Designed miniproteins, single chains, continued (2). Designs and how they scored, part 52

Each design is a single chain, and the fold is of that chain. pLDDT is the mean over its residues in the fold that is shown.

## One batch from the design tools (miniprotein)

Design m5902
Fold by ESMFold2-Fast:
Structure m5902 (fold): chain A 81 residues (1-81)
Amino acid sequence: SRKEEIQKGIKEFMKQFVEKVKKVASTLPEDAKEEVLKLLAEIEKLVQEMLKANEEEQRKLDEEASRLAQEMGEIIEKARA
């Protein structure tokens, strides 16, 4: 029950996150847009793996997803500067 509610919440969050990132990416130059969308796809892949993983693997995947999200933010800021 609780695990299912958390998984549903993560999926809903990711859907909104993807929509927002795609809207932001559409305002960027093509090079930056492609980089942002590539990082978004990697984050989506990591989140799907996290939903399947044990606690040790989830920790590693969370760290990787956080790193990719930081890189995405940096690309967006540089493209809009």
Scores: mean pLDDT 79

Design m5903
Fold by ESMFold2-Fast:
Structure m5903 (fold): chain A 88 residues (1-88)
Amino acid sequence: MLSEEERKAQAEAAKKALLELLEEAEELIKELEKNPSEELKQKLVSTLTAAQILLAEIKALGALSEEEIAELEARIKEAQARADKAVA
């Protein structure tokens, strides 16, 4: 089993990766709003799926506060809602 320090380090790394994916999703949404593209739609779906997987991993590690997890979950839901509008 990982030490508390290692678990916290993994959770912080996963959080950083998740935030980077959310930034990428925001860029993809902005591009889709300007120019609809099947390639961009596929990239956006993949990016948001990866973000959901990282969130599940973060929750499993149990090293982040309930408040931090709620913030990340809210950001993913917001990005998903914006993505759904951009592809409609």
Scores: mean pLDDT 82

Design m5904
Fold by ESMFold2-Fast:
Structure m5904 (fold): chain A 84 residues (1-84)
Amino acid sequence: MDDLEKLKKEYKELAEKGDAEAWLLLAGILLSLKKYEEAVEAAEKAIKLDPKNWRAWLALAKAYEKLGEKEKAKEAFEKALKLL
């Protein structure tokens, strides 16, 4: 989807400047594009910059769920719930 690929590029540039929220938004875009391994990497970078952002842990859990990494998805989801 052309619009999502454009947003991916824009948020990647912001994220590489150290914006935790941009990494989180990039992870969401990558999930929509079904690029689940890249979504894991983006969510992990968001968590590294802001480990209290439950949305980043939720994005990580969703990406792992789609990759069939059931145990990792469960652990990330539990961390997201504890931060709510």
Scores: mean pLDDT 83

Design m5905
Fold by ESMFold2-Fast:
Structure m5905 (fold): chain A 72 residues (1-72)
Amino acid sequence: AEKLKKQMEELFKKAEEAVRKGDKEEAMKLASEGVKAAMQAALQIPNVEEATKLIKDANERAIEILKKAAEI
């Protein structure tokens, strides 16, 4: 799970950098890939509450990135 959590964080960080650079398409793509990595990480977490929180937090972060990307 830790490797996929790190991958998720890197993808969201790159998506936020794409927003900063005005690259709407790249930001949306990277945010989507970040959510996908979060879902894969959650599948490896045996605690259902911890897995659910990871998915919720990842979706909230992706929504914020997508809102900012929509303004580009």
Scores: mean pLDDT 82

Design m5906
Fold by ESMFold2-Fast:
Structure m5906 (fold): chain A 57 residues (1-57)
Amino acid sequence: VDRDFVARAAYVTAKAMGLSDEEAERVAQAARDGNLEEIASFPEAVRKAVLDIIAAE
């Protein structure tokens, strides 16, 4: 798994969805770490997008 790719894709997606830089960075870090518990805490649309990125790697 390319964790750097997953983190970048998650960050760009979160920013495109209107999240702040700090929020997008948190999303990217959770995606990089594979922290499913943290990812589950995000809004439905963000969570689904991040899980799709991880599954497509």
Scores: mean pLDDT 79

Design m5907
Fold by ESMFold2-Fast:
Structure m5907 (fold): chain A 68 residues (1-68)
Amino acid sequence: MLEEAKKKARELEIEGEAEEGMYRMLGSSLRIEKGEEGERLKEEYEEKGRKIREEKREEAKKLVEEAE
């Protein structure tokens, strides 16, 4: 059912967005705690979160396309 696939796709997009936000917060926390080391960790975590969000978004698109 396409509507169920769309709901699942929306949930995946929300999950990806939430995970990106969590990684961003983690990176900011590490920057505060670890100084120069934390700046590198912040960048790595921000990149990791962005990548996860993109992967979830692609998965969501595929789910809807397969249901059509």
Scores: mean pLDDT 79

Design m5908
Fold by ESMFold2-Fast:
Structure m5908 (fold): chain A 81 residues (1-81)
Amino acid sequence: MKEVEELLERVVELARKAAEEEDDEKMKKLLEEAERLALEAGEKVKELAPEDPELGELAKEYLGKVLEILKKAKEKLEKLA
């Protein structure tokens, strides 16, 4: 889980930078990078779930919510372009 936590912390940091960014193009790149890291975290969760199914399920649910938020943010930016 520590590796997943580190990846999720980076996703939060990128989201914060995106929120402070005034350039739509740069904001889009930050959100795309955050999405890539969130997907990597999801892959790590799949590797850990067999050893701790309960913890893996909770992490999977949390990651799903993060990915949904990032997807909606990207779709909103595409509509503004």
Scores: mean pLDDT 70

Design m5909
Fold by ESMFold2-Fast:
Structure m5909 (fold): chain A 79 residues (1-79)
Amino acid sequence: SRAEIYQRVLPGERVVLLVSFPDSVKEEEIEEIAAKYGGSVKRIAPGLYEVTVPKEKLVAFAEEVEKLGGEIVDARAAA
């Protein structure tokens, strides 16, 4: 999967994901899921979030994102 590729190529222990969610998904739900995987969330725009998670949790987090109809738009190493 794309998340598995990011997990292999990105350096460091944490990654920053740019994630899009449909309007049906509330910010509180996104915060709860990120926290479940040891991460944090920052809203950039309506439906668009910057989520930082441990790299080892990236694949599991990506599965939760897809389950909610969300999409990982971009990924980068957390500096």
Scores: mean pLDDT 84

Design m5910
Fold by ESMFold2-Fast:
Structure m5910 (fold): chain A 123 residues (1-123)
Amino acid sequence: LVILSEEKFIPAAVKALKELKEKYPDLNLKLGYLDVENKEVYIVDIETGEKGGVFVKGKSLEELFEKVVELAKANGFKAVAFFSTDEELVEQAKEAGFDYAYLVSSEEELVQKLEELAEELVA
């Protein structure tokens, strides 16, 4: 499962994904940070929460989301999920081929949806 989210949710996502990795050790989890301004996605180390190098760069948000989906599929990930407080970004992710895209208003909603997705993908 590849999870993509905005900076404000990264600490909550890191915490939730650490717990999910322990509960479902066979689930391959990858976390990405979306930089909307620069049209870049950075990998985030789930164990440390540290921002890594540029994972993918696009000339538009549409191209960026399409590249994220392409790279996830090329690396054998079962699903790609996007979480944002921005409804337009959520719709763009859906159009680009994300398996899941959720409009969330809180860290609690993000954590709940991550737990539900992990359970669904291991069933």
Scores: mean pLDDT 82

Design m5911
Fold by ESMFold2-Fast:
Structure m5911 (fold): chain A 65 residues (1-65)
Amino acid sequence: ELEEIKAELLKNFEDVLASETDPEVQAKLKEIIDELKKRMDAAKSPEEVAQAGIEAGKKINEALK
């Protein structure tokens, strides 16, 4: 189910945000997750969801270092 895939992906990213203690890094992660949510809302296939997740993951890695 597409909604289940979206929920699982968002949970994984939100878990990363929940583990972060630096407010400035948290703000960057929130921006990335908000953009991911917008892309997920527009996504109509598992492939589009996967691509959005890959791009968000790259941005998170850059934000962390």
Scores: mean pLDDT 80

Design m5912
Fold by ESMFold2-Fast:
Structure m5912 (fold): chain A 60 residues (1-60)
Amino acid sequence: GEKAAEAAKEAAKRGDAAGAAVAAWQSMLMGGNPEEGRRGVAAGRAGDAEAAAEHAKKSA
């Protein structure tokens, strides 16, 4: 959903990779694209908050 994409974007602005990963996971659970959501979680786990947020947005 849109709220998950917004949360991921805000987390990325703070450098919060874990927060961006959580937002990507929530996007998948809300019926978003599971491939993009999984990529967002993986990017966040790797410390890339911006990539995690971009994938969360594509999942939403």
Scores: mean pLDDT 79

Design m5913
Fold by ESMFold2-Fast:
Structure m5913 (fold): chain A 86 residues (1-86)
Amino acid sequence: MTPLEKRIMEEEARVALLRMGISILKKMGVDVSELEKLVKEAEEYIRKAREAYAKGDEEEAEKYIEKAREKIKEAEKKYKEILKKE
């Protein structure tokens, strides 16, 4: 794997962990609408990063993976805030 492809896979793994946490909170009756929105935005950026990488545009892929990372970081912060209130 290239370093960039590995980085994309790492962010995909972080999104999967967030989805698992969201699923648990949802079963507990917690409002996760904002978290779901952030995760969907992160997934869209990861998709765009994958598409750019497949086209050989590593600069564009890196740009989108950084945007995904920011959305993931924001979602992780909100997830922690929900846990503190529960």
Scores: mean pLDDT 85

Design m5914
Fold by ESMFold2-Fast:
Structure m5914 (fold): chain A 99 residues (1-99)
Amino acid sequence: MEAFDEVSALLNREAPRISELAVKEIGREKLQAALDAARPHILEAFRALQDGDYEKAAEHFRRAADVMAEQLKSAGATKAAEEVRRFGDRVVELLRKAG
């Protein structure tokens, strides 16, 4: 599943960078709370991706990014929140092109 591999590669590259930025802005505990809020949407996105439903996967990744960015912004991680939104946009674009 090429789209799954591309999304996973993008996550492995960008997630550590964005997480380090968020830790610098709000600390690890508040970042973990934002990740926990986004987790159900991430799980639904990967399930849809495994099923080959790239449109549904894109919707769930968009929700995950929005939930995470809102939590980060509310905690004061404005830069990390913007990076999460941009990352979500790139994942959605990649999935829409793969469909």
Scores: mean pLDDT 84

Design m5915
Fold by ESMFold2-Fast:
Structure m5915 (fold): chain A 59 residues (1-59)
Amino acid sequence: GPPSAKGHEEYAQLLESQGRLDDAANEYEEAAKIYEKTLGPDHPDTIAARQKAAELRAK
């Protein structure tokens, strides 16, 4: 089945550890989309995932 939000975050962390920052940002963004749908846009997990994606794209 499709990866969970947590699965996307775990894969993003792996990609980030490999220096694949754009790929990691894309995976954090997918996690944020799933968190937003399940927990809402103001949930700490949603905000954290989106913030991490934005930080990695600002490189």
Scores: mean pLDDT 85

Design m5916
Fold by ESMFold2-Fast:
Structure m5916 (fold): chain A 99 residues (1-99)
Amino acid sequence: SLEEEARKALAEAARHIGRAQQALDSGNVDEAVRHLREAVEALEKMIELAEKAGNPDLLRQAASLAETVADLARMVGAPEIADRAREISEKARELAEQL
């Protein structure tokens, strides 16, 4: 189902965020940036699926994770990832309000 696919994308985004945090703890900035980029891609997919499923709670969860990605991206000096994550957070919140 669309909800199951959205939840899988949410889990993938959360997994990449966790790996980015671990990479930062070990001082591996390049690895952290790679995982944050993959988290953004997973969140973009999740938002599309959650909107089609009509599930505002999943959209709010995506917005929250996107804020975490934006914060981590700023810490590692990846402004393009931070900007994409911020746009995702704003879009997810707007879509949740429309459902």
Scores: mean pLDDT 89

Design m5917
Fold by ESMFold2-Fast:
Structure m5917 (fold): chain A 58 residues (1-58)
Amino acid sequence: SAREEAIARAAELFAKAKTPEELNEAGREAYRIALELGLSPEEAEQATVEGYIRAAEL
């Protein structure tokens, strides 16, 4: 689904981020990708947050 793809993309981007600046860039990019996949702004925000949590478990 678009939601699962958005979460996976967000997790990948956050996992690569090493600094606060890179985390901010990862969050912005993840949100943009989620919107491009057809998610609403609310769904895109939720998918980005879920991806961040998933990346923290790696």
Scores: mean pLDDT 86

Design m5918
Fold by ESMFold2-Fast:
Structure m5918 (fold): chain A 63 residues (1-63)
Amino acid sequence: SPVRAEPSPEAEELFKEGLEAWKAGDYERAIELFDRAIEAARDAPAMEGIAALQRAVIRVLMK
């Protein structure tokens, strides 16, 4: 992996944990983990992907 501008390992781990919680049906925990992942991912590319998924989660919960 390039060591120049890689996304935060913490953000990636939180994102994966959020996906696992979502798959387990623990939506509250999934949202918390996604929020933490967005906060940890200060890089625009990583944050954009996480933000897109968070928007999808919010859409499901709003309906």
Scores: mean pLDDT 67

Design m5919
Fold by ESMFold2-Fast:
Structure m5919 (fold): chain A 97 residues (1-97)
Amino acid sequence: MIDEVDVKRALVLIQASVGILAAKREGDEKRLKAFEAIRDAAVETTNPEVLDHLLKAVQALGRGDYETAYEHLKKALELEPDNESIREALKQVEELL
């Protein structure tokens, strides 16, 4: 059975990978680290609500909407406070604000 979690995780990983490649091409180390942390967070979680927030965060980060990315990462961390990759992503995005 294709799980909602598997589909949402795949979408986050695809968008994070696109963002990683773009950030590497641009030499943007802070944005690179933020995309890598969101990728790692998506691998760690099994919560579809966390994945929804990670997807919205990675999409916002890709658009340069750092405030929206920060808010969704904060909501993801509230749902899964022990996910260190979400905490790292939040920290990296905060440095872009």
Scores: mean pLDDT 86

Design m5920
Fold by ESMFold2-Fast:
Structure m5920 (fold): chain A 91 residues (1-91)
Amino acid sequence: LLEEVEELVREAVRRLALSLGASEEEAEAGAEKAAEAVRRALESGPEGARRAAETLERDLETARELGAPEEVLELLERARELVRERLEELE
């Protein structure tokens, strides 16, 4: 699950950055930072998972405002759903 969420966030951020005109190198760097942040949050226990879910929901809204491609929105939505389901299991 953690690996799946990390991969979804990495791919979403990479695609979003490319859609906004970033270079492949910049997109990969940003994607890796975002994936690492989500991984650390999920490893921090239930409070970390809750923060990750809240951050992903805000990121999804921001991506919509930026006019992100549908593929990016679907990746972020899937990551949010997985974190939310995990959080419900932990509570």
Scores: mean pLDDT 79

Design m5921
Fold by ESMFold2-Fast:
Parts: structure tokens; C-alpha cells; sequence
Structure m5921 (fold): chain A 61 residues (1-61)
């Protein structure tokens, strides 16, 4: 499903962050995925992305 595809891409972005990817690039990718989910009206995926963005920001604090 679209929701499963978005979540898989979000998980891939977070795995890249864990592997040492640039946090700014990871955040930009998550924001892009959030906009795709919002455009589709997929509130479940929007919430999932928002939780991952929060985790990323907290880990950089």
C-alpha cells in the first residue's frame, strides 16, 4: 500500500542517519515524504513521519 511504501522509505532514511548520513539531507528527505503523505490525505503516514522527525531532532540536541 502507499502507507507501507512511505513507511519503508522513512525507515530507510532513518537507517541512513544511523549509518552516518548528513542530518540535513535526512531531514529534507523526511519532509519530502511528509508532503507526499499529506497530499494523499494519509494521516497515518504523516504521523509516522512526524514521530521520526521528532526523534531525529531530539538525537541532535
Amino acid sequence: SFSEEVKARVDEAMAAFDAGADPAEVLARLVELRQEAEARGDEESVRYVDERIRELVERLA
Scores: mean pLDDT 84

Design m5922
Fold by ESMFold2-Fast:
Structure m5922 (fold): chain A 59 residues (1-59)
Amino acid sequence: SMEERKERLRRQKAAIEAALAEQKPTLDSITNPEQREKALAQVEKLRQRIAELDRELAG
């Protein structure tokens, strides 16, 4: 059902949000600029995935 699908999407979103929260202290501690940029790019991809999940949940 659509409700079961939405529940799965909400769980996926929650897992990504939890992972981002856990990564934040590590990201803030990175002193190497190249490694920091790579980590920031990964965070941006995860945030884009959350936005995709939000759109799927809305539709």
Scores: mean pLDDT 83

Design m5923
Fold by ESMFold2-Fast:
Structure m5923 (fold): chain A 58 residues (1-58)
Amino acid sequence: MSREEAIRAYVEKARAEGVDKSEEEAERSMDNAEKLGISYEEFVESEDPTRLGMERLL
């Protein structure tokens, strides 16, 4: 999966769950995945985009 495809997939998953995420926010999430050494496909598939884009419960 390319970075552009991952950004689109992340935004689409967030919208399906009722969360409006911009492409800029998705891009920052992909930057974090790169820093952690996680593949874009694995990040989008396994992670919950709404939790990653919203404040996590403490």
Scores: mean pLDDT 65

Design m5924
Fold by ESMFold2-Fast:
Structure m5924 (fold): chain A 64 residues (1-64)
Amino acid sequence: SLLEKGKEKLKAGDYDGAIKYYQKALEKDPDNAEAWKLLSAALSLKGDLESAQEYARKAGELKA
């Protein structure tokens, strides 16, 4: 799946590659809370803490 490919990129330290796969997953299903959480995690590891927090909040909204 796209999320699995993103996780492989994340483990390899390819945060931009991970972000790209998670964005593709969200294009197909924008209500996928897991994809928002993974995108937030990748952005946090990249140092973009503001975007990471915003996307984490989005994931929470979808699970609430």
Scores: mean pLDDT 83

Design m5925
Fold by ESMFold2-Fast:
Structure m5925 (fold): chain A 83 residues (1-83)
Amino acid sequence: MPEMYYYLSSDDLEDVVKGIELAAEDARTGERLSLDEVNAILKENEENITKALSKDPEVLRKSASLLTAAMIEGIGNELDKEL
């Protein structure tokens, strides 16, 4: 059963989204290989991510995809505000 509030406020999803945000910012500044750093962070959290996916992979994937899209849009909007 989809528990929308859980998927929108999951600590596991917050860690994944934060990693993606950091990778995007590092890629923009271009100082080091951000892809390898992102992969290292994802591997460190692999057990938590796998456990979350195991509970309901279809609902979690959909929620994670929507949350990631919303966060990317939010980052763009915040950058526009800072300018």
Scores: mean pLDDT 49

Design m5926
Fold by ESMFold2-Fast:
Order: sequence, then C-alpha cells, then structure tokens
Structure m5926 (fold): chain A 62 residues (1-62)
Amino acid sequence: GSILEKIRELSREGKLDEAISLAKQALANGEITKQDLIDLARELLEEGDSAGATALYLVASE
C-alpha cells in the first residue's frame, strides 16, 4: 500500500498522533505533497472522519 493509505488507516484507527507524524515525515522526505494531504483530508471528511481530516489539513498548512 501507499504511504497515503497508511496515513488513512492510522486516522481511521484513531491513531491521530501517529498519522500526523507519518504525514510530516512523508512531506519532509518528498514522498507526498501538501495537495496529497488536502485530497486525503477531503476523503476522510466524506467518510465521516472529521478529526483525521482536521489533523491532515493542519499538517498541510504548515
């Protein structure tokens, strides 16, 4: 699975600190873009994961 898939699963499991840490590492390494996180946050919001969506939007805004 992709790094984005792992971030999504951590968020769904309520492991928000782990999801945030992984997202920050992946951005720093150039493995994902801020736009990838915005798109994932939108998908999480549509799935009802408001906490995960908010967390990833905040990471993307750093």
Scores: mean pLDDT 86

Design m5927
Fold by ESMFold2-Fast:
Structure m5927 (fold): chain A 80 residues (1-80)
Amino acid sequence: MDAEKARELLEKAEELLKEGEEALKQGNYDTARQKYEEAARLAEEALRLASRAGDRELVEKAIQLGKRISEGMRKVDKAA
C-alpha cells in the first residue's frame, strides 16, 4: 500500500520535473518554479511513504529525485 503510493507519487513528481525543465528551456521561469515546487512536495511525501514501507530502493529514488529538483530550482534562480 505505502510502497505503491510512493511509486505513484514518484512517477508524478518525475513528470512535473520534466515539465519544469521544459518551462525553464522556454524561459518561463515562473512556470518552471511552480512545477519544481509541486514536484518537491510529491517527492517528499513519497520519501515519507517509502520510509514507512521500509523500501530502500524507493527511499533512494526519492532522495535522488529531490536532488534533481533542487538542481532545477538552482538553475531557475541563476537564469532569472
Scores: mean pLDDT 85

Design m5928
Fold by ESMFold2-Fast:
Structure m5928 (fold): chain A 81 residues (1-81)
Amino acid sequence: SAGATVAEILRLLAEEAKKKGLDETAELARQAAEMAAQGNYLEAAELARKAAEVARESDPELARQLEEVAEQLEALAEQQA
């Protein structure tokens, strides 16, 4: 499913953040993955955007990837509405 795919992407981004020592970003991305897996796409998008904001100064590429995932989650939330 689309939700399962996005949850897997968020889990991989959380692991990457953890490897880079970005612990807050990793935890927020992990929480976003959990929400996405449950179909809570709007909450998952909010958490992914927060993860991106925290990562922005240290790793702008990771922040960009998290923002792209947040946009995908927002699109999935619109499809549920």
Scores: mean pLDDT 87

Design m5929
Fold by ESMFold2-Fast:
Structure m5929 (fold): chain A 112 residues (1-112)
Amino acid sequence: MEELKEEARKLILEAQHYLENGDYEKAVELFKKAVELAEKVDPNSILYAEAHLLLGKAYLKLGKYDEAIESFRRAIEAAERVLETGSPIEKARAQYLLDEARKLLEEAEKKK
């Protein structure tokens, strides 16, 4: 479990560098791998919510609004679950991810 979490975090960091450099397709590839690993760990975790939020952001940059919407919905579901079951620190992070995902979901739906 810890090895999969660490690998997912490394993929997220690498994908964020590609996202910042404008290589959105490579960012999507790496964020998709991070999502797969995070799901194997726990689909109701901060890591899974964060991976889907970032995947949605990369899709939004590519103009893939349907894919972005799907990723933001997944991030919202995971963050909501963490708010029910998580520690105080996890709940604070989940609230941030939930608010950000909701804002970006509205943006993606408006551009559709």
Scores: mean pLDDT 88

Design m5930
Fold by ESMFold2-Fast:
Structure m5930 (fold): chain A 65 residues (1-65)
Amino acid sequence: ALPVRIKAREDYVAKKPDELSLKKGEIVEGDLLEVDPEKGLTIRLRSTGEVKLIPNSAIDMVAPI
């Protein structure tokens, strides 16, 4: 999987159990598993090993590590 760093655009509260809650400017690192143009990015979090969806609306920037 592709290691990525994702920066949150705004505070986001998870609306579904598989979504990740974020604070504005928070950086999340993990392995990119899936890119869905409608839903968002599915990542395996480096810190916990959990698989979570980050909605497109909550994403400011995505960069490879």
Scores: mean pLDDT 83

Design m5931
Fold by ESMFold2-Fast:
Structure m5931 (fold): chain A 103 residues (1-103)
Amino acid sequence: SEVDTLRAILDEVMADPEAAPFREPPPASLRADEIVDNLVDLATIKAAIDSGEITSFEQLRAMFNQMLMNVMAMNPYGSPLLEAAEAVYRKVMEMIDEAEANS
C-alpha cells in the first residue's frame, strides 16, 4: 500500500546518520516552540503516518518541507545543522520521486 511505502521511506531516513539530529525534538534550551508554530521532527512524521494523518506522497513531502523550514528558522545560513537538514530533504524528495514513479 502507499502508506506502507511512506513507512519504508521514513524508516530509511531514520537509519541515515545525517538524519540523527532530527530523530528527536530539538533541545528545550533552543525554545523552538517560541520560534516556530508547527514543530516537525522525524518522530512527528512517524506519528502522523501511524495515526493516518498523512496517507499520500504529497502529504509526506509537505511534512519534510515543514521540518526543513523549522530548521531554517532556527539556524543561521551555512550552519552544519542546516546543511544536514538540506541534504536529508534532498535525499527524501528523491526517495519519494522514485516511489511515485514505481506506483
Scores: mean pLDDT 81

Design m5932
Fold by ESMFold2-Fast:
Structure m5932 (fold): chain A 68 residues (1-68)
Amino acid sequence: SGGQELQKAVLEAGREGKTAVVTLEDGSVLEARGSDPASVAAAVLLLIGNEGKRAKVEVGGKVYEGIA
């Protein structure tokens, strides 16, 4: 399964109290906020549910792009 780097970026951002913005290939956007563990969990589940599709994770101006 792909997407481990994208999931890691979301989890590390959450651990640091940062916001990760997840964008899917269909243009759907979800914000994972480190202050809101439910939003971080939702973003990870979104990536898992979209396995094999392109996704992007943005944290503090750094962009991670790959296959979920």
Scores: mean pLDDT 83

Design m5933
Fold by ESMFold2-Fast:
Structure m5933 (fold): chain A 109 residues (1-109)
Amino acid sequence: GAEELLEEAREELERARELLREGDLEGALEHLERALLLLEEALEEIKKLSGEKAKKLLEELLELAKEALELAMELLRRAETKEEILRAIGLALRAIGLEIDAELLLKKL
């Protein structure tokens, strides 16, 4: 369900940050991509819900999407190759999309 997907996404974001601190930019990119995929899947599950539970899960997803964007921007700043730059931009755009979708859904609740 959505709660499990959000928890797995949080774990992937923490792992991405650890790898980035260690200088493993490739590993950080891979784990951020996994986190965003989990957040995208969580959003689809949350869209099937309503009321206070949907609101709470959307608020959690929004916070994780903001963290993912911050990490994508840090990865972009540290990117050394064209491939790394393009991957970081792609991940940042996906995180922005999740923030927009979550905020729009929250306004309807």
Scores: mean pLDDT 91

Design m5934
Fold by ESMFold2-Fast:
Structure m5934 (fold): chain A 80 residues (1-80)
Amino acid sequence: GSDFARKLRNELEEAVGKVAKTASDDLANEISAALGEVLNILSTKSKEEIEKVMKEVEEKAKTYSPEELLEFLKKKAEEL
């Protein structure tokens, strides 16, 4: 991928990781697994779709609790 896509991915992983660190180890592991699934599915999508979904996840990571973020990521993986 481009350096730009790599930076967006790193920023997203950092934002989600900050939320996960406020949770229990079990919940943090589930959030990491769910994020990994979303990112894996996104690897098959266009750059435009990747950017849209990454921005949506980043905004949710800023406002959602760990539990809400996990539910959102699981739902997002199912919708993709």
Scores: mean pLDDT 78

Design m5935
Fold by ESMFold2-Fast:
Structure m5935 (fold): chain A 67 residues (1-67)
Amino acid sequence: KVEEVVKAIEEAAKKAPQYADRFRELGKRARDGTPEETIEAGKEVARLALQAGDSETARKIAKIINE
């Protein structure tokens, strides 16, 4: 659900401040966009979260968009 993806993105921004601006941009895209855009924004946040060492957030987003 869009709300769950957006919330997970907001949590990711708190854990990886180096990506905070990018995560906020992706969160806006997820909230305002189509369902496809929400999924793609979530995937990009999950990828960046993994690069930042936040595997928990990446897994959470993957569950929301794939399960």
Scores: mean pLDDT 77

Design m5936
Fold by ESMFold2-Fast:
Structure m5936 (fold): chain A 59 residues (1-59)
Amino acid sequence: MELEKKAKEYEEKAKEYREKAEEYFKDPSQRQQALMYLGLAEYYKNMSDILRKKAEEEK
């Protein structure tokens, strides 16, 4: 049950980080931060899917 709530939170974070990554990619000096946020967005999106499946299995 907790995992489902985390999945939703991760989806929101994924969206926020994706937007931040795009913004930072416009600045060469922020390229490393852009990559970090892009990775976080992908991580949270992936984890959201995994957590939902885990929640179903762990029930």
Scores: mean pLDDT 78

Design m5937
Fold by ESMFold2-Fast:
Structure m5937 (fold): chain A 56 residues (1-56)
Amino acid sequence: SAKFALENAARYFAERYGVPAEKLLDMVRAGNYEELAKLVGEKYAKFLLKLGEQAK
């Protein structure tokens, strides 16, 4: 499911970039592209936001 994919992706990028997974998930839920891109880069910010839309 998209929700499962989002949670797994958030954990992966959290570990890789040294940020809390819940912080990434909160930014995805808020649709905050700018802050996501600052933490994980533009490509992965777009990917996470797309998963977030599909998980609604």
Scores: mean pLDDT 83

Design m5938
Fold by ESMFold2-Fast:
Structure m5938 (fold): chain A 60 residues (1-60)
Amino acid sequence: DKIDKAFEKMLSLMSLEEQQELLKEYEELLKFLEEKNADPSIIEQVKKQIEKIKKAIKEK
């Protein structure tokens, strides 16, 4: 998927500090979406992005 590749490429260009800040923002977004009973497909997409960010941080 082109979007997934673009996101992973973006993560590879970010510093560790930037990746950690992005993780915080996505975790806050996930909490907000869950509290609002957002569409499950949107929640699932955000969870997948969080896992990609966590992987990028670990592979530093």
Scores: mean pLDDT 81

